# Designs tried in a protein design run: designed miniproteins, single chains, continued (4). Part 105

Each design is a single chain, and the fold is of that chain. pLDDT is the mean over its residues in the fold that is shown.

## One batch from the design tools (miniprotein)

Design m15641
Fold by ESMFold2-Fast:
Structure m15641 (fold): chain A 69 residues (1-69)
Amino acid sequence: GEAEIEELKKEAEELLEKLGEVAPPVVYRNAQRELEETIEEAEKLPPEEAIKLLKRMIENLKKALETYG
């Protein structure tokens, strides 16, 4: 539900902040834009689909952290 979506948004934002500490500026800016676009898309979707989209973004951010962290 809404609480799960807010928790996923928070997790993604925390991962993006960590990426900003370790990644080159161009990588960080691209990830920031992708997260912003993902959140905008998620707001237009039913909760089930929004959750799937946010989880996919979280996986992408975790992979970026493994690459640059």
Scores: mean pLDDT 86

Design m15642
Fold by ESMFold2-Fast:
Structure m15642 (fold): chain A 70 residues (1-70)
Amino acid sequence: AMEELIKKIEEAKTVTDISFYVGQFATLLPKDQAAELAKRFAEAISKYGDDVEKLREEVVKVMREIKEKL
């Protein structure tokens, strides 16, 4: 479930794969948390879209913070 998707992102090599797993994770969230994930993911892409390693690290951090709120 959620932990499996976080692991998939940790293993992801492309922005496309990261985006796919973020989208799947969003489907598991309440509306408000899904909106927060979308906003924070857009911010991460804006900051780190040219650095897949940094993007991956930031996205994992965001997803773990959101999971903690559930």
Scores: mean pLDDT 83

Design m15643
Fold by ESMFold2-Fast:
Structure m15643 (fold): chain A 84 residues (1-84)
Amino acid sequence: DAVAAIARAGSRRLLQAMLDALKLIDENAKGSPDAAKAAAQALVDATTQAVADAMPTEEMRQAARKMGAAARDQIAARVAALAA
């Protein structure tokens, strides 16, 4: 199913962006925590928009945005953990 394949590709791309964003925070937050957080959030937001724009249905676009929001929550949690 082509629709299911597109959904899986989008999910993998968002998960990779989240991992890249978390790595950016882990590597840069000690020197520039606000800049690292802003860059990580921008990466996830840009990837979420690109994935949503590629989705063939509004339901799939909403699912992509929901995954992007969850990734933003993970970034916020990682920043909070590093500040503790």
Scores: mean pLDDT 83

Design m15644
Fold by ESMFold2-Fast:
Structure m15644 (fold): chain A 64 residues (1-64)
Amino acid sequence: SNEEVAEKIIELYNKLIQESGSPDATLEKIQAILDEIASLIEKHPEAYEIARKKLPILPDSFLT
């Protein structure tokens, strides 16, 4: 469902923030998370709107 996909996007975003702040952060890990988020948004734009309503800190787009 779009609600479940929205929760997954939020979880991936939280993982992205943790990885980017980690001393063990790698560009490869960061890029993999970004690619997964972008893929979910592309397939389920309605789910991203739900995610943004739950977590307003999410950007308007990951595609700028």
Scores: mean pLDDT 78

Design m15645
Fold by ESMFold2-Fast:
Structure m15645 (fold): chain A 57 residues (1-57)
Amino acid sequence: AEAEAAALAAEGGRAARAGDAETAKQLGVMSGQVLGGHGGRAVAGAAIAEADRAAKA
């Protein structure tokens, strides 16, 4: 569901800021799956990008 996907994405962003890139990536993928494909991939991509940025900081 949309709310569930948003919650997963928010948790992913929080994990990325904490430097937990692997958890952020996993939560992004789960959020994408909950949204059912195309729209969810954008959310997952954003979470992964934030994890990468946090890991490089």
Scores: mean pLDDT 66

Design m15646
Fold by ESMFold2-Fast:
Structure m15646 (fold): chain A 69 residues (1-69)
Amino acid sequence: SKEKEELKNRAKRAEEMATIFRQKADDLEAQIKANGKASPLLVRQAKGYRKAAENMEKGAEKLKKEIDK
């Protein structure tokens, strides 16, 4: 159905965004380790991207479960 295709596309987009945000978090975490003195802004940004990636991965999984119903 069109609804299942829409959910499938949304899940795919969420997984793609999760990958992007994971990469941003990894890059920022690497910068924090390299600098010895972490900027509070960089620490917050790294945590923010990590959380966003995890939330998108969970959202994608929920959408995939809905498709299987």
Scores: mean pLDDT 83

Design m15647
Fold by ESMFold2-Fast:
Structure m15647 (fold): chain A 100 residues (1-100)
Amino acid sequence: ARSLLEADAEEQEKIRKELLKLIDETLENLDSVPELTPEQKEILREALEKAREYLEQGRLLEAYLALTRGGIEVARLLGDEETAARLEAQRRELEARLAA
């Protein structure tokens, strides 16, 4: 998140395009991940699709927040409380920046 907030307009556009590419690649391969349940795949798909929509609108912070929220839900379903706690801290930071 920090590098996105500190980047100039040219670097932000580069990051936006790279994130869109990664999201599209992840969506294409999501159904082939054997460790994920159908419920976890649907949560990730929704988060990735929301992030893609925000990135297409140039809304980088909202895109990052959407991805972070999806990651928290999946981490909790996996019982990965350590990852969930890290992502919750990141979510709070992103929400604070969006509220400013």
Scores: mean pLDDT 76

Design m15648
Fold by ESMFold2-Fast:
Structure m15648 (fold): chain A 97 residues (1-97)
Amino acid sequence: MTPEERERLDLEVEAAIVLIQATVILHSLDKSPVKTPLSEKAKQLAEEAIDKANQAVEAARRGDLETSRQLLDEAKKLVDEAIKLYDEFEKEVARRS
């Protein structure tokens, strides 16, 4: 495996992890009977993370590793924020029960 082939594979794997994390958040939010501004914002950020991760995969497949890294960094930041807002949402829902 060439160093470039290895980096492409590593970027695709990291993007797949972001896609899984964002999809789990969206599924959990969809199952919730309660909707709040926090849950709506978490959903928006998770959807944006999926879009950026998909763009990162396409850039990596084209051999544009620099663009792929930038898009993946953006996707990771978006999914991390979505996770934090989802945790805050769960705590708020627990306080109301």
Scores: mean pLDDT 86

Design m15649
Fold by ESMFold2-Fast:
Structure m15649 (fold): chain A 88 residues (1-88)
Amino acid sequence: SIDALIATLPAVLQPIVQSTVDAARANDYYSLQISLNRLITTAQQINDPAQITTIIQVLEQILTDTSLSDQVKQAIQNAIARLRQIQA
């Protein structure tokens, strides 16, 4: 589950990833962009491939929701691509 994946992350990442999940589920593109930018910046600073893999898994689970708008899906897909680029 998404909640179980988030629980494995460090305390600094948990609220950021949770905010991203909540914004995506709400189809709130504005809040999603803010949380994704924070998430990518924090992932770059931490630079831990295992933690980045967990974040990608959460984002991929969000994409299984067929009710998401195209703009929300695209933002998440772009974030996944950027996170994969950050992985060493």
Scores: mean pLDDT 87

Design m15650
Fold by ESMFold2-Fast:
Structure m15650 (fold): chain A 131 residues (1-131)
Amino acid sequence: MSSALQEQLQKQEAEEALKKLEELGKQMKEEIDRALRLAVEGGSVEEIREEAKKVVELARKALELVKNSKTSPKDKAELFKRLAKLLEEAAEGMLVVAGTSSPEARKILLEAAEELRKLKEEAESLAKSLE
């Protein structure tokens, strides 16, 4: 059997996983942009909490997506590295929102940023385990 056919199937799986990961990253950014608007426009703490929760839920979905991808170890490590970068950008976004928020909302956003940082560390650890 040609190793080329197996390589092609693994590449197709990696490309599909990357596409889904980028879409989840876009959704995380859209929720962060909504949280920033709420913080600037005097939205409620409850509304900001809900947006922060959505970002963390999207981040967890992204981690599970990469964990469950049926790609080569090399491609999976690259997907975890891309996920780690998206999670870093999301955590930085939460810190920006926290800087513009009330003290109560700031606490929620800082806790969300810490959770995103922990998910980033898990993604980086998983990438290293595949190399």
Scores: mean pLDDT 88

Design m15651
Fold by ESMFold2-Fast:
Structure m15651 (fold): chain A 59 residues (1-59)
Amino acid sequence: MTPVDKLLLQLETEEGREILRELLGLPEDASDEQILAAIMALDEATREELVRRAEERLA
């Protein structure tokens, strides 16, 4: 599973969306499309780090 695939799974839940908005520095009302656009603007290493940080917050 790629970092992008893992981040897309986080978008399936409100908790995951909240974590991604916070980690990406987006507003609390940012849409799924805005979160996805922010993820796609990152390089691969930054996406891998984002996955790790999101998983830490879900633990």
Scores: mean pLDDT 80

Design m15652
Fold by ESMFold2-Fast:
Parts: structure tokens; sequence; C-alpha cells
Structure m15652 (fold): chain A 88 residues (1-88)
């Protein structure tokens, strides 16, 4: 859905204000979660994640506070094969 993609973009832009890495990891997690239920949206979210990754390469990463680092690590653990159903 175009509406769901626009919501995801806004959420990613808000996360990117804190950290491009946080936004990137969150988009990858969202895409992985949706790959069975909405594979087209999952593909679009992966493309958004690539855009954020390219911005990080061009602009560099801002210094991260501890709360942001903890959020990134939590998302990475979910991406490393902890099923969301077993986590929640």
Amino acid sequence: SKEKLEIARKEAEELAKKSLELAYEALLLAAKTLEKGDPELAKELKELAKEIEEKKKKEGEKELDEETKEQIEAIRKMLEGVPIADFY
C-alpha cells in the first residue's frame, strides 16, 4: 500500500534524526517481518533501507547516545534470527 509506505518513510525519517543506523536496522527488521504477509511492501522497505545506508556512507554517522545504541543492538538481535513471535 502506498499509504503504508509513506507511513514507513515518516517513521524512518524520525529515526534517522536520531541515527541513520537505527533507521536502517529498523527498516530491515520491518521488511523481514512483512516478507510473508506483504512481500511487495517488504521489498520497498528494503529499498528505503538502501537509501538510508547510502546517506550514512555520504554523511557519516552522528555520535550515538547510549539509549540509541541499545535500541540498535535490540533490533540487531531480532535480525540475527530471533523470531519476532518468540521475542514478543
Scores: mean pLDDT 74

Design m15653
Fold by ESMFold2-Fast:
Structure m15653 (fold): chain A 98 residues (1-98)
Amino acid sequence: SSMKKQQEEALANKLATEYVELVKEKIELYLSDVPDEEKQKKLKEIDKKIYQIVKEAQKLVDAGMDKSIFTQAEKKKNDELKKTYGELIKKVEKKLEE
């Protein structure tokens, strides 16, 4: 039904938003002046949160939700992130190449 699809899209958008916000935190953390040991600890904590989101998304797919709904939501949120924080992403990429 259209209502079921709307609920699935809303849930996918919520999980995609949480995922992209964590990616943003990783970008900001990488560009920060935080000491490497503290950065590694915080990155590990963020990665644990990302793992839980992926696990929740997988449970929904296993329950019959179309994986493409998550893929579309993630792409949309990543495109919004790139549009808003494209300059920060470029700085991270440049720093990784140095």
Scores: mean pLDDT 78

Design m15654
Fold by ESMFold2-Fast:
Structure m15654 (fold): chain A 88 residues (1-88)
Amino acid sequence: SIAEKQREYQKEILKVIKEETKEEKLVEEALKKLEAGERVEGGLAEELEKAFSKLSKEKIEELQKKLLELVKEIAKEKGLPIYPVTIE
């Protein structure tokens, strides 16, 4: 399902944050909320955003590629075409 694919992508972001920043407690709190079907909001979301901003450009690009793959899978399941986009 789309919701499961979105959760898997969010877990992948959290895994990269944990590996690169060693913010284990922050990642565990976010994972617990995702597993409970809750939204990550407020101070926890702000701290995760700060941790994400500390990731290398290469890691951010890897996550962006995974996001594009997820978008392609969602579009395929919904029967939506994916058109090439030009980035200036």
Scores: mean pLDDT 69

Design m15655
Fold by ESMFold2-Fast:
Formats: sequence, C-alpha cells, structure tokens
Structure m15655 (fold): chain A 90 residues (1-90)
Amino acid sequence: SYREEAEREAERAIEGVRLAAESEDPVKQTGYALLAVGSGLSAGLYARKAGDKDLALEYGERIERTGEETGNPLAALAGKGAANNARHFA
C-alpha cells in the first residue's frame, strides 16, 4: 500500500541521516545525505497518495529530530532537507 511505501521511505531517510553522521568519508557522507533527502521526498509523496497529511508531517518531525540528535552539522542539514521534502506534500 502507499502507507507501507511511505513508512519504508521514511525509515530509509532516517537511516541515511544516521549513516551520514557516522561516515568519515566525504563521498559516503554526501551519498547518504542525498539518499536521506530523496527518501524524504518519496515518504511525503506516498503519504499524500495514502491521503494522510498528518503522516507526512510526523515523518518530517522524526527525520529532522534524528538529524539534530546526531550532533553532526551535515547530518542535521540532510535531516532538515529530507524533512522539508516529506512535508512538501502535506
């Protein structure tokens, strides 16, 4: 279902944010940040297709919080970008 796809993409965005924080390789950090941003967009789009605006907002909050909790500036920026993408379709 679109709701299940939204959940999978939100989980990918969160994982991408965490991996960006953990990586010491700038190429891998950038790849994980881009994964997070793209998956955030997909999470929001699938939440919209499921007819659940609140779900898109919840995913945005979770992704952004994950980025902030890492203490890593790039991960925080990626998390905010991914969150804004998820909320775009709300």
Scores: mean pLDDT 87

Design m15656
Fold by ESMFold2-Fast:
Order: C-alpha cells, then sequence, then structure tokens
Structure m15656 (fold): chain A 100 residues (1-100)
C-alpha cells in the first residue's frame, strides 16, 4: 500500500532524528500513527516543516536526501523522500537550484 510506504519512511526518518531533534522525531511518529491518508500525512508534514527553524529544516533535508539515495528503498520511497527534502529546503529559505 502506498500509505504503508509513506508511514514506513516517516518512522525511519523519526528514528534517525531521535538523538538530535527529538521533538521533530515525535511529531513525525504522531503523523505516521494518526494520519488516515497520504493526503492528510502530506498536509501535516507541510505544516510541521513550516514550523521548523532554518537549521532544523536543513538537517531534515539532508536526512531526506540520504534516504532518497538509499538503494534498498523503492522508487516511491525515494521520490517521497526527495519531495520532502525540497520542501524542507524551501522552508529553510535556501534557493532550490533549478535542475540543469
Amino acid sequence: SLFEEVKKVLLEIAEKLKERHPEVAKKLEEIAKNAKSVEEALNKLTQLIGELSAEQARELAEIFRELAEDPSYSSFEKAFAQMLADLALSAAGVPVEAPP
């Protein structure tokens, strides 16, 4: 299920953030557990990313990029992680370089 893949990615990101950003990790876990659809999860993620400091958003973007490069992840999991990385960079006020 697409929604199960979304939840899996969110929980894995939360686990990676527990040590450095425990509050962000907790909010990601809550989204994964409580969201009823992919759309609801995306809406809650967009809101969360918008509430991050520039530093938190940059670090979150780096983690999303690492997941997008992981060969063990599905094409969807990689695309989802890349989308979240771009959202986090935008929230940090970093210009997203247009692809060449």
Scores: mean pLDDT 77

Design m15657
Fold by ESMFold2-Fast:
Structure m15657 (fold): chain A 81 residues (1-81)
Amino acid sequence: GGISTDAEGNAVITYGDEKTEERELSGRLILAVLNAIASEDPSTITLETVEEALKRGVSLEDLREVLERHNREDVLEELLE
């Protein structure tokens, strides 16, 4: 979902399927939690944690950015190999 403008210039909120919106919200929350955990102790991030985040709707690109930020690219490499 997103915000767009109709032909009359009114703001329109477009929702996708309910499942898509639920996944986007869950993914955002999981990404925030992962970033918080990595900030406290990056060593607590495991391959299983990253796999669970992907299953819950976090994008691989967002996960890559979080892992790179906290020097945990090793986990990403294990996931992709």
Scores: mean pLDDT 68

Design m15658
Fold by ESMFold2-Fast:
Structure m15658 (fold): chain A 88 residues (1-88)
Amino acid sequence: MEEVIEEAKKLEEEGDKLTAYELLGMAYFKSGDYEKAAEYFLQAAKLAEEAGNNEEAAKAYRGAALSYKKLGNEEKAKEYEKKADELA
């Protein structure tokens, strides 16, 4: 986990915030911290949308939706699934 956080910090400093937040989202999801996973996936989705990268944004929104399903928040899970489908 700490190695992934250090890699993400380096990517942020180099200007690659999208990859940094994708890495953090996946790392927290794998560790079972679904709240932080959702936060980082949503940060990645926002950056991808701002860059016009709809495929990466859809992928990140699906990560957020899965994280919210794990938290039992079905309403937010459906919201982000819909956003991902609209970008696909």
Scores: mean pLDDT 83

Design m15659
Fold by ESMFold2-Fast:
Structure m15659 (fold): chain A 87 residues (1-87)
Amino acid sequence: MFAESATEEQIKAAEELEKYIEELLASEKLDDSEKRAAVAAAQLGVAKGDVELGKKAMEKAIKEVKGKKLTPEEIKKLIEEILEELE
């Protein structure tokens, strides 16, 4: 996906969302579940070539997992639900 046929929009989204997640990880003490949720949401935004969608998904995912002890599988399902809600 990323390595072979990335569109210019996907490349740009990857760069912008990587900066955004780095700032979030630097400014907030996120637990492992929140970090995993943020990364998964960022990857979604990159796949769609949509920086704004990625940012909204990251913020929502972090809020939804905050205070919850979620498995990686539960986090993945949450990200899919957030995608549907933001569309």
Scores: mean pLDDT 73

Design m15660
Fold by ESMFold2-Fast:
Structure m15660 (fold): chain A 91 residues (1-91)
Amino acid sequence: DNKEKLLELLREGGPSEEIARLAEKLNEEERREVAEEMAREQVRYLGLPESTLPELAETVLAALDSLVRHERHRRRGRERAAAGEPVEVEP
């Protein structure tokens, strides 16, 4: 379900924060599965050779991992702001 919801958000070009939150709920293997499925969709949609699939999957996986790291960092900043540290974050 979370994998399917993430795929739908990626297809729709949804907000990066929502994509990051869903991706964070997935483990590394599940994120790889989403990246591979997204890459297969792109290969079919654009009519690209299947030989491009591994490169596209790695690119999508790297992007998802980057978004997850950014989301974790932002969450840590919010926790510190709530503790009274001088950090400008949206509550």
Scores: mean pLDDT 73

Design m15661
Fold by ESMFold2-Fast:
Structure m15661 (fold): chain A 100 residues (1-100)
Amino acid sequence: SIEDEARELIARAKELLTRAELLLEEAKSSGNTDPEMLALMRELEQLMGELLELIGEIEKKIADGTLSEEEFRELKRRMEELLRRVEEVIARMQALLDAA
């Protein structure tokens, strides 16, 4: 069902948020003043905020019983794009930390 697919998508997003938060704390604790790292940290925080907002939108629609198949297709597209961008920022941050 679309509700089951939405719940699985939210679970994936929450797992990625946990990974992002841990990496962000590691980067902050490193004392790194590299402008590229600082820019990536800001981008990650912004993307995490956008991801949390989208999770909230989907969870509310599930709870209210208002999630349509058409709305879910668009929300899924937006979520998958955000997940991709978060994973890209995480990979770049991890590469910089590994190089330090």
Scores: mean pLDDT 87

Design m15662
Fold by ESMFold2-Fast:
Structure m15662 (fold): chain A 79 residues (1-79)
Amino acid sequence: MEEIDEFLEKLAKEYGVTLTDEAREFMKELFEKSGMKPEDATPALRELFKAAVELSGDSKVITKEDLEEALKRIFEEGK
């Protein structure tokens, strides 16, 4: 769990954003459900984060709602 927290902190710094506590918990739950290691999930997580950053706009704060909307867009565009 700490390893996932460190990964999310690095990713947030890379995109110049911060995560709410609710957004962090949402991401941790996604990792548990996927069964993937953070390193193996990195490409998919970068795409999710990029979409969430675009949804956050000028706030530079990613919420749980931003991540849920980004996930919906990624799954809908995959058709």
Scores: mean pLDDT 73

Design m15663
Fold by ESMFold2-Fast:
Structure m15663 (fold): chain A 67 residues (1-67)
Amino acid sequence: QAEIHKLLNELIAKQLQLIGLEFEIELLKQKPQTPARAKKIAELQAEIDKLKKEIAKIKKKIDKLEQ
């Protein structure tokens, strides 16, 4: 159904954003640790956790529409 296509497009966009944030954390971990860098990594990790929850909600909506 048309609504499923919209949710799938949103899911793909959020998954690409998640990959970008994970890559940023990996780059930061390559540098010497400082308190400021540790805080930045923690902020990015919190954003990733939020994004994963949003992705999980979209997946549940898709599953309910398919079931």
Scores: mean pLDDT 82

Design m15664
Fold by ESMFold2-Fast:
Structure m15664 (fold): chain A 104 residues (1-104)
Amino acid sequence: SVKLSREERLLKDELLIEFYADEEYYEKLKEVLAAPDEEIREKLNELLEEMRSKIKDPEKQAVMDKWIEALNQQIEGLSAEQLRMLIEQQILLAEEIRALLEKR
């Protein structure tokens, strides 16, 4: 299985904070959550590929690719309901990040 180092996890977290602070990606997470059971995995993968494509730094791109591979291994056996729960958790994280930025 793919495993990120501590340094790679920190870079991944910084990248996710940047994406989730963006209204566009927050709205896209909600669109994925609203997808039918048959489409939710495909819509999630489309969003992950879009996020990856916007990273211009090669080191950060490599970390994002490694994280997406690890995430796909973790979610391989999950139901649509379980995927929705994970996406809802990501939306809550995005809302917390956005709230923290507003208070600064």
Scores: mean pLDDT 85

Design m15665
Fold by ESMFold2-Fast:
Structure m15665 (fold): chain A 77 residues (1-77)
Amino acid sequence: TVEAVIELLDEAVRRADELYREAIKQGKPETAEKARRRVLETAVQAKDDVLSGKITVEQARARLDEAIEEARRELEK
């Protein structure tokens, strides 16, 4: 549904901002920008793929979770 897509985007923005703040606290501004951009780009692409019928909302959430896990791994380096 449209509501599920809005929820996905809102969650992506919140989680991207959390990762950004954590990276900034660690003195990693380039990592912060990279992580935020990757999460948001993944969310936008997943939204487009759901709306075009290429994937389900559940698959879009899985992609978002993967992008966030990757961003967290970059932050831990």
Scores: mean pLDDT 82

Design m15666
Fold by ESMFold2-Fast:
Structure m15666 (fold): chain A 69 residues (1-69)
Amino acid sequence: VSVDEIEDLLLSKLGSSYVTVLEGAKVLVDAGLITEEQGEELVKRLIETYGTPIVSVRTIASVAKELLE
């Protein structure tokens, strides 16, 4: 799965280019793209790196893609 495909999924489900980290992670787990454990790691990594609970869907997609490598 590409970063663009993950971003498109997040945009289609959440309707915004900026979303909460928790909402983004939940969409990806519910879609079966990442595991619950990967979703928890995604949330932790995004909050620790960016210091905010709200990030761009592109940022979530990029970090999620790294977890799938």
Scores: mean pLDDT 85

Design m15667
Fold by ESMFold2-Fast:
Structure m15667 (fold): chain A 72 residues (1-72)
Amino acid sequence: MRKEALKKIIENMKEKFNLPDYVVKALELYIEGKKDQLSPEELELIERLIDAIFNGKGYEEVQKIIDELKKL
């Protein structure tokens, strides 16, 4: 149930922030417990992004994490 809500949030964020497909895929892998398929740098940033989304942090904070992911 909560995973379905997170997927909907990810879809909305993909449109709002123009998330690359690889960022969306990394978020999906993390949510499904497949974090071993992520690089250490991706894992750290994805964990921060998931925490920010789950705790309803501001869009500016979320955007900063996404920008760091794009630089990897």
Scores: mean pLDDT 72

Design m15668
Fold by ESMFold2-Fast:
Formats: sequence, structure tokens, C-alpha cells
Structure m15668 (fold): chain A 57 residues (1-57)
Amino acid sequence: MDDLMQKLIDQGKQLSQQGVPPDQSAGIAAQQAYQQGFSLSQVAKVGTQSLQASESV
């Protein structure tokens, strides 16, 4: 996995830990991936993985 994609996913986890709703933290991570020039499929992957990491029980 690209190191930058992993950092964006981890940032989404940190936002969730700070009290940001999982949907919102995943959206922020995905938006940052898009702004950094990742493809739409990679942006979707960052968003999905950030959401799943925040909702794991």
C-alpha cells in the first residue's frame, strides 16, 4: 500500500478518536486523498478503510 494512503487512513482514525463521527472523519480522509491526486478508486478505498477502522468492534 502507498505510505501516503496509509497516513490518510490513520488521520481518519485519529479524527474519530478525537470525537469526529466516523462518516465525517472518513469523508475528510477521502477528500485529502482526492486533493493529493489519487484516483477515484484510491479515494474510495481510503474512505472505506477509514470508516471500517472507526467502526471495528
Scores: mean pLDDT 75

Design m15669
Fold by ESMFold2-Fast:
Structure m15669 (fold): chain A 81 residues (1-81)
Amino acid sequence: SMEDILAEINALQQEFQKLALQYADAVAAGDTAKAKALLKQAIATLDRIIDLYKQAKAPQEVIDHVQALKAELEKQLKALE
């Protein structure tokens, strides 16, 4: 249902925020391996959010913004490799 999709998006957004905080801590600690793993998890979380927004027929502008955020995280991940 639409209600279930929106609830899942909200849960994934909360997970993304937790991953972002953990990523900042890993970077501050100089733990590159942990930072890389957290970026991969954050990218996967954004992929699921994008899929759910597409299922919900969200405005294209919303989908484009999440896609742009994903592209930036992929760029950051590549810089760590």
Scores: mean pLDDT 90

Design m15670
Fold by ESMFold2-Fast:
Structure m15670 (fold): chain A 71 residues (1-71)
Amino acid sequence: IEEQLAELAGKAVGRPVELLSVEVDEKTGEVLASFRLLSDPRQIAVVEATVGPDGEVTVKKTRVLTVPAPP
């Protein structure tokens, strides 16, 4: 599922991404994954998805966050 999430996140933001974390709720099939954009490491893509019993991933929401640079 991590490969499918990375592909879907990359398509949603139009840029290559690196997986930072993935959390799966085995009871509900809910997935929350975070990716770093390779083009700008300050940008984080957050993907909310569900995984079906056959491993099919359905993306519900994708958002990109920019973290501020340290002072």
Scores: mean pLDDT 72

Design m15671
Fold by ESMFold2-Fast:
Structure m15671 (fold): chain A 82 residues (1-82)
Amino acid sequence: MSKEELEEEILESMGLISRGVIDIEINRVQNDPKKREELIREYRETIERYREKMKTADEETRRNFQILIDAYEDGIRRLEKL
């Protein structure tokens, strides 16, 4: 396995784990509109923190943050549809 192939596999695994946690959190708040709004706000704040950290991060770390940002943005879209 090349270094690049290993890095891609790790990044994909991180995205899958984050999406799993987000799925659990969404299921917990799906029947409570107030908690859904609070979770959407929390996810938006988390995305902004990762975007700020990306400004000073190396290329590999930026890729990791982008995968996490993508997972949270998907979570927000799911919450908004409820």
Scores: mean pLDDT 77

Design m15672
Fold by ESMFold2-Fast:
Structure m15672 (fold): chain A 86 residues (1-86)
Amino acid sequence: SEIQQLVSKIVGYTIAAIGAELDGDYKKAIEYLDEAIKSLDALKAELERLHAQGQISQAQYDEQLAQLDAQIARLRERKAELEKKL
């Protein structure tokens, strides 16, 4: 499913960012975080599509959207901290 593919990308890029940071490759870690954020934004769009089609409830949509927004904010903060090391 599209959701499963997006979740796999988010997890993969997040782990890859950690690996790059441990290797001291801050530029590559930032690139991986950017890809994770893009995948999270795509997942938000997919949730909007499912909600518009009536496949998820308003409560489910609101809860998942809040969790994704919090995760995006955390990754953006981490990216900003890594950019200070460049």
Scores: mean pLDDT 90

Design m15673
Fold by ESMFold2-Fast:
Structure m15673 (fold): chain A 97 residues (1-97)
Amino acid sequence: DRDEVLKKLEELTEKIKERLMTEVNLTPEQAEQATGLIFGGAMRIVVEKEPVEVVEERLVQILRTVLNLTDEQIELVLELLREAIEFVKELLASIPE
């Protein structure tokens, strides 16, 4: 069911945003932008089969230059990206082709 998949993806984005605010100490605006980047990165890796190294390198650059995150905050964001990748893999494995 496409509607169930979309709902689970929306729940994932809400969970990522909350963790970015509570665990990474981002502002709501930074958390919104970082959530989009994490979700987009996970989809590019899992769905579009882009190399993890390329997606992570681009994400780190944006987090550092656009969001002005510290190296510690960037490390936590990359851990959230890795969790999102595994969640998206499991979710997509449940979708019939």
Scores: mean pLDDT 82

Design m15674
Fold by ESMFold2-Fast:
Formats: structure tokens, sequence, C-alpha cells
Structure m15674 (fold): chain A 93 residues (1-93)
């Protein structure tokens, strides 16, 4: 439920950014690139897998984020946000 809400909010924000200048769009996509690296690093830390972001499955990302949340290294909001972003990145192939 909450992850789906965050995903829809991210899709609306992206549509809004697409109407902005090229500079604003570039800044938005650069920030998302940092989040992609964070997701890949979380999977590496928890599961020991050195794989590219494009090869990650939602199951592996979910497992890694849940493990970090249980250890108190992530808030529930941060974990849900990163999983929603992972879904957005996979839709934007």
Amino acid sequence: MEIEKMYEELKEERKRIEKQSVRVQAQFYAALGIDKAAISFAVYLVLGKKVSFEDLTEEEVREALEALLKRGLLTESAANYLLALFRLFKEEK
C-alpha cells in the first residue's frame, strides 16, 4: 500500500520535472543515479552480491532493505522510498 503510493507520487513528480528546463531535468536524474548506487550497495552489504543495478531483482532489493531496517540502519520510510524508486527505475528501461 505505502510503496504503491510512493511509486505513484514519484511518477507524478517525474511528469512535472519533464515540463521543466533541461537543467532541472538533468539535476533530477543525477540525484536518482545516486539512489541507484545506494540500492546496489545495500544488496552488496547484505547479500554479498556484486551485480550491476540492471541485474538486480525486486526480491533481492526487498531482502537487503528489510535486513537493514531490522538492524536499525534504515528507517521504514527510507526503505519504502528506495523500493519504490527501484520499481520506477525498472519501469524506465
Scores: mean pLDDT 70

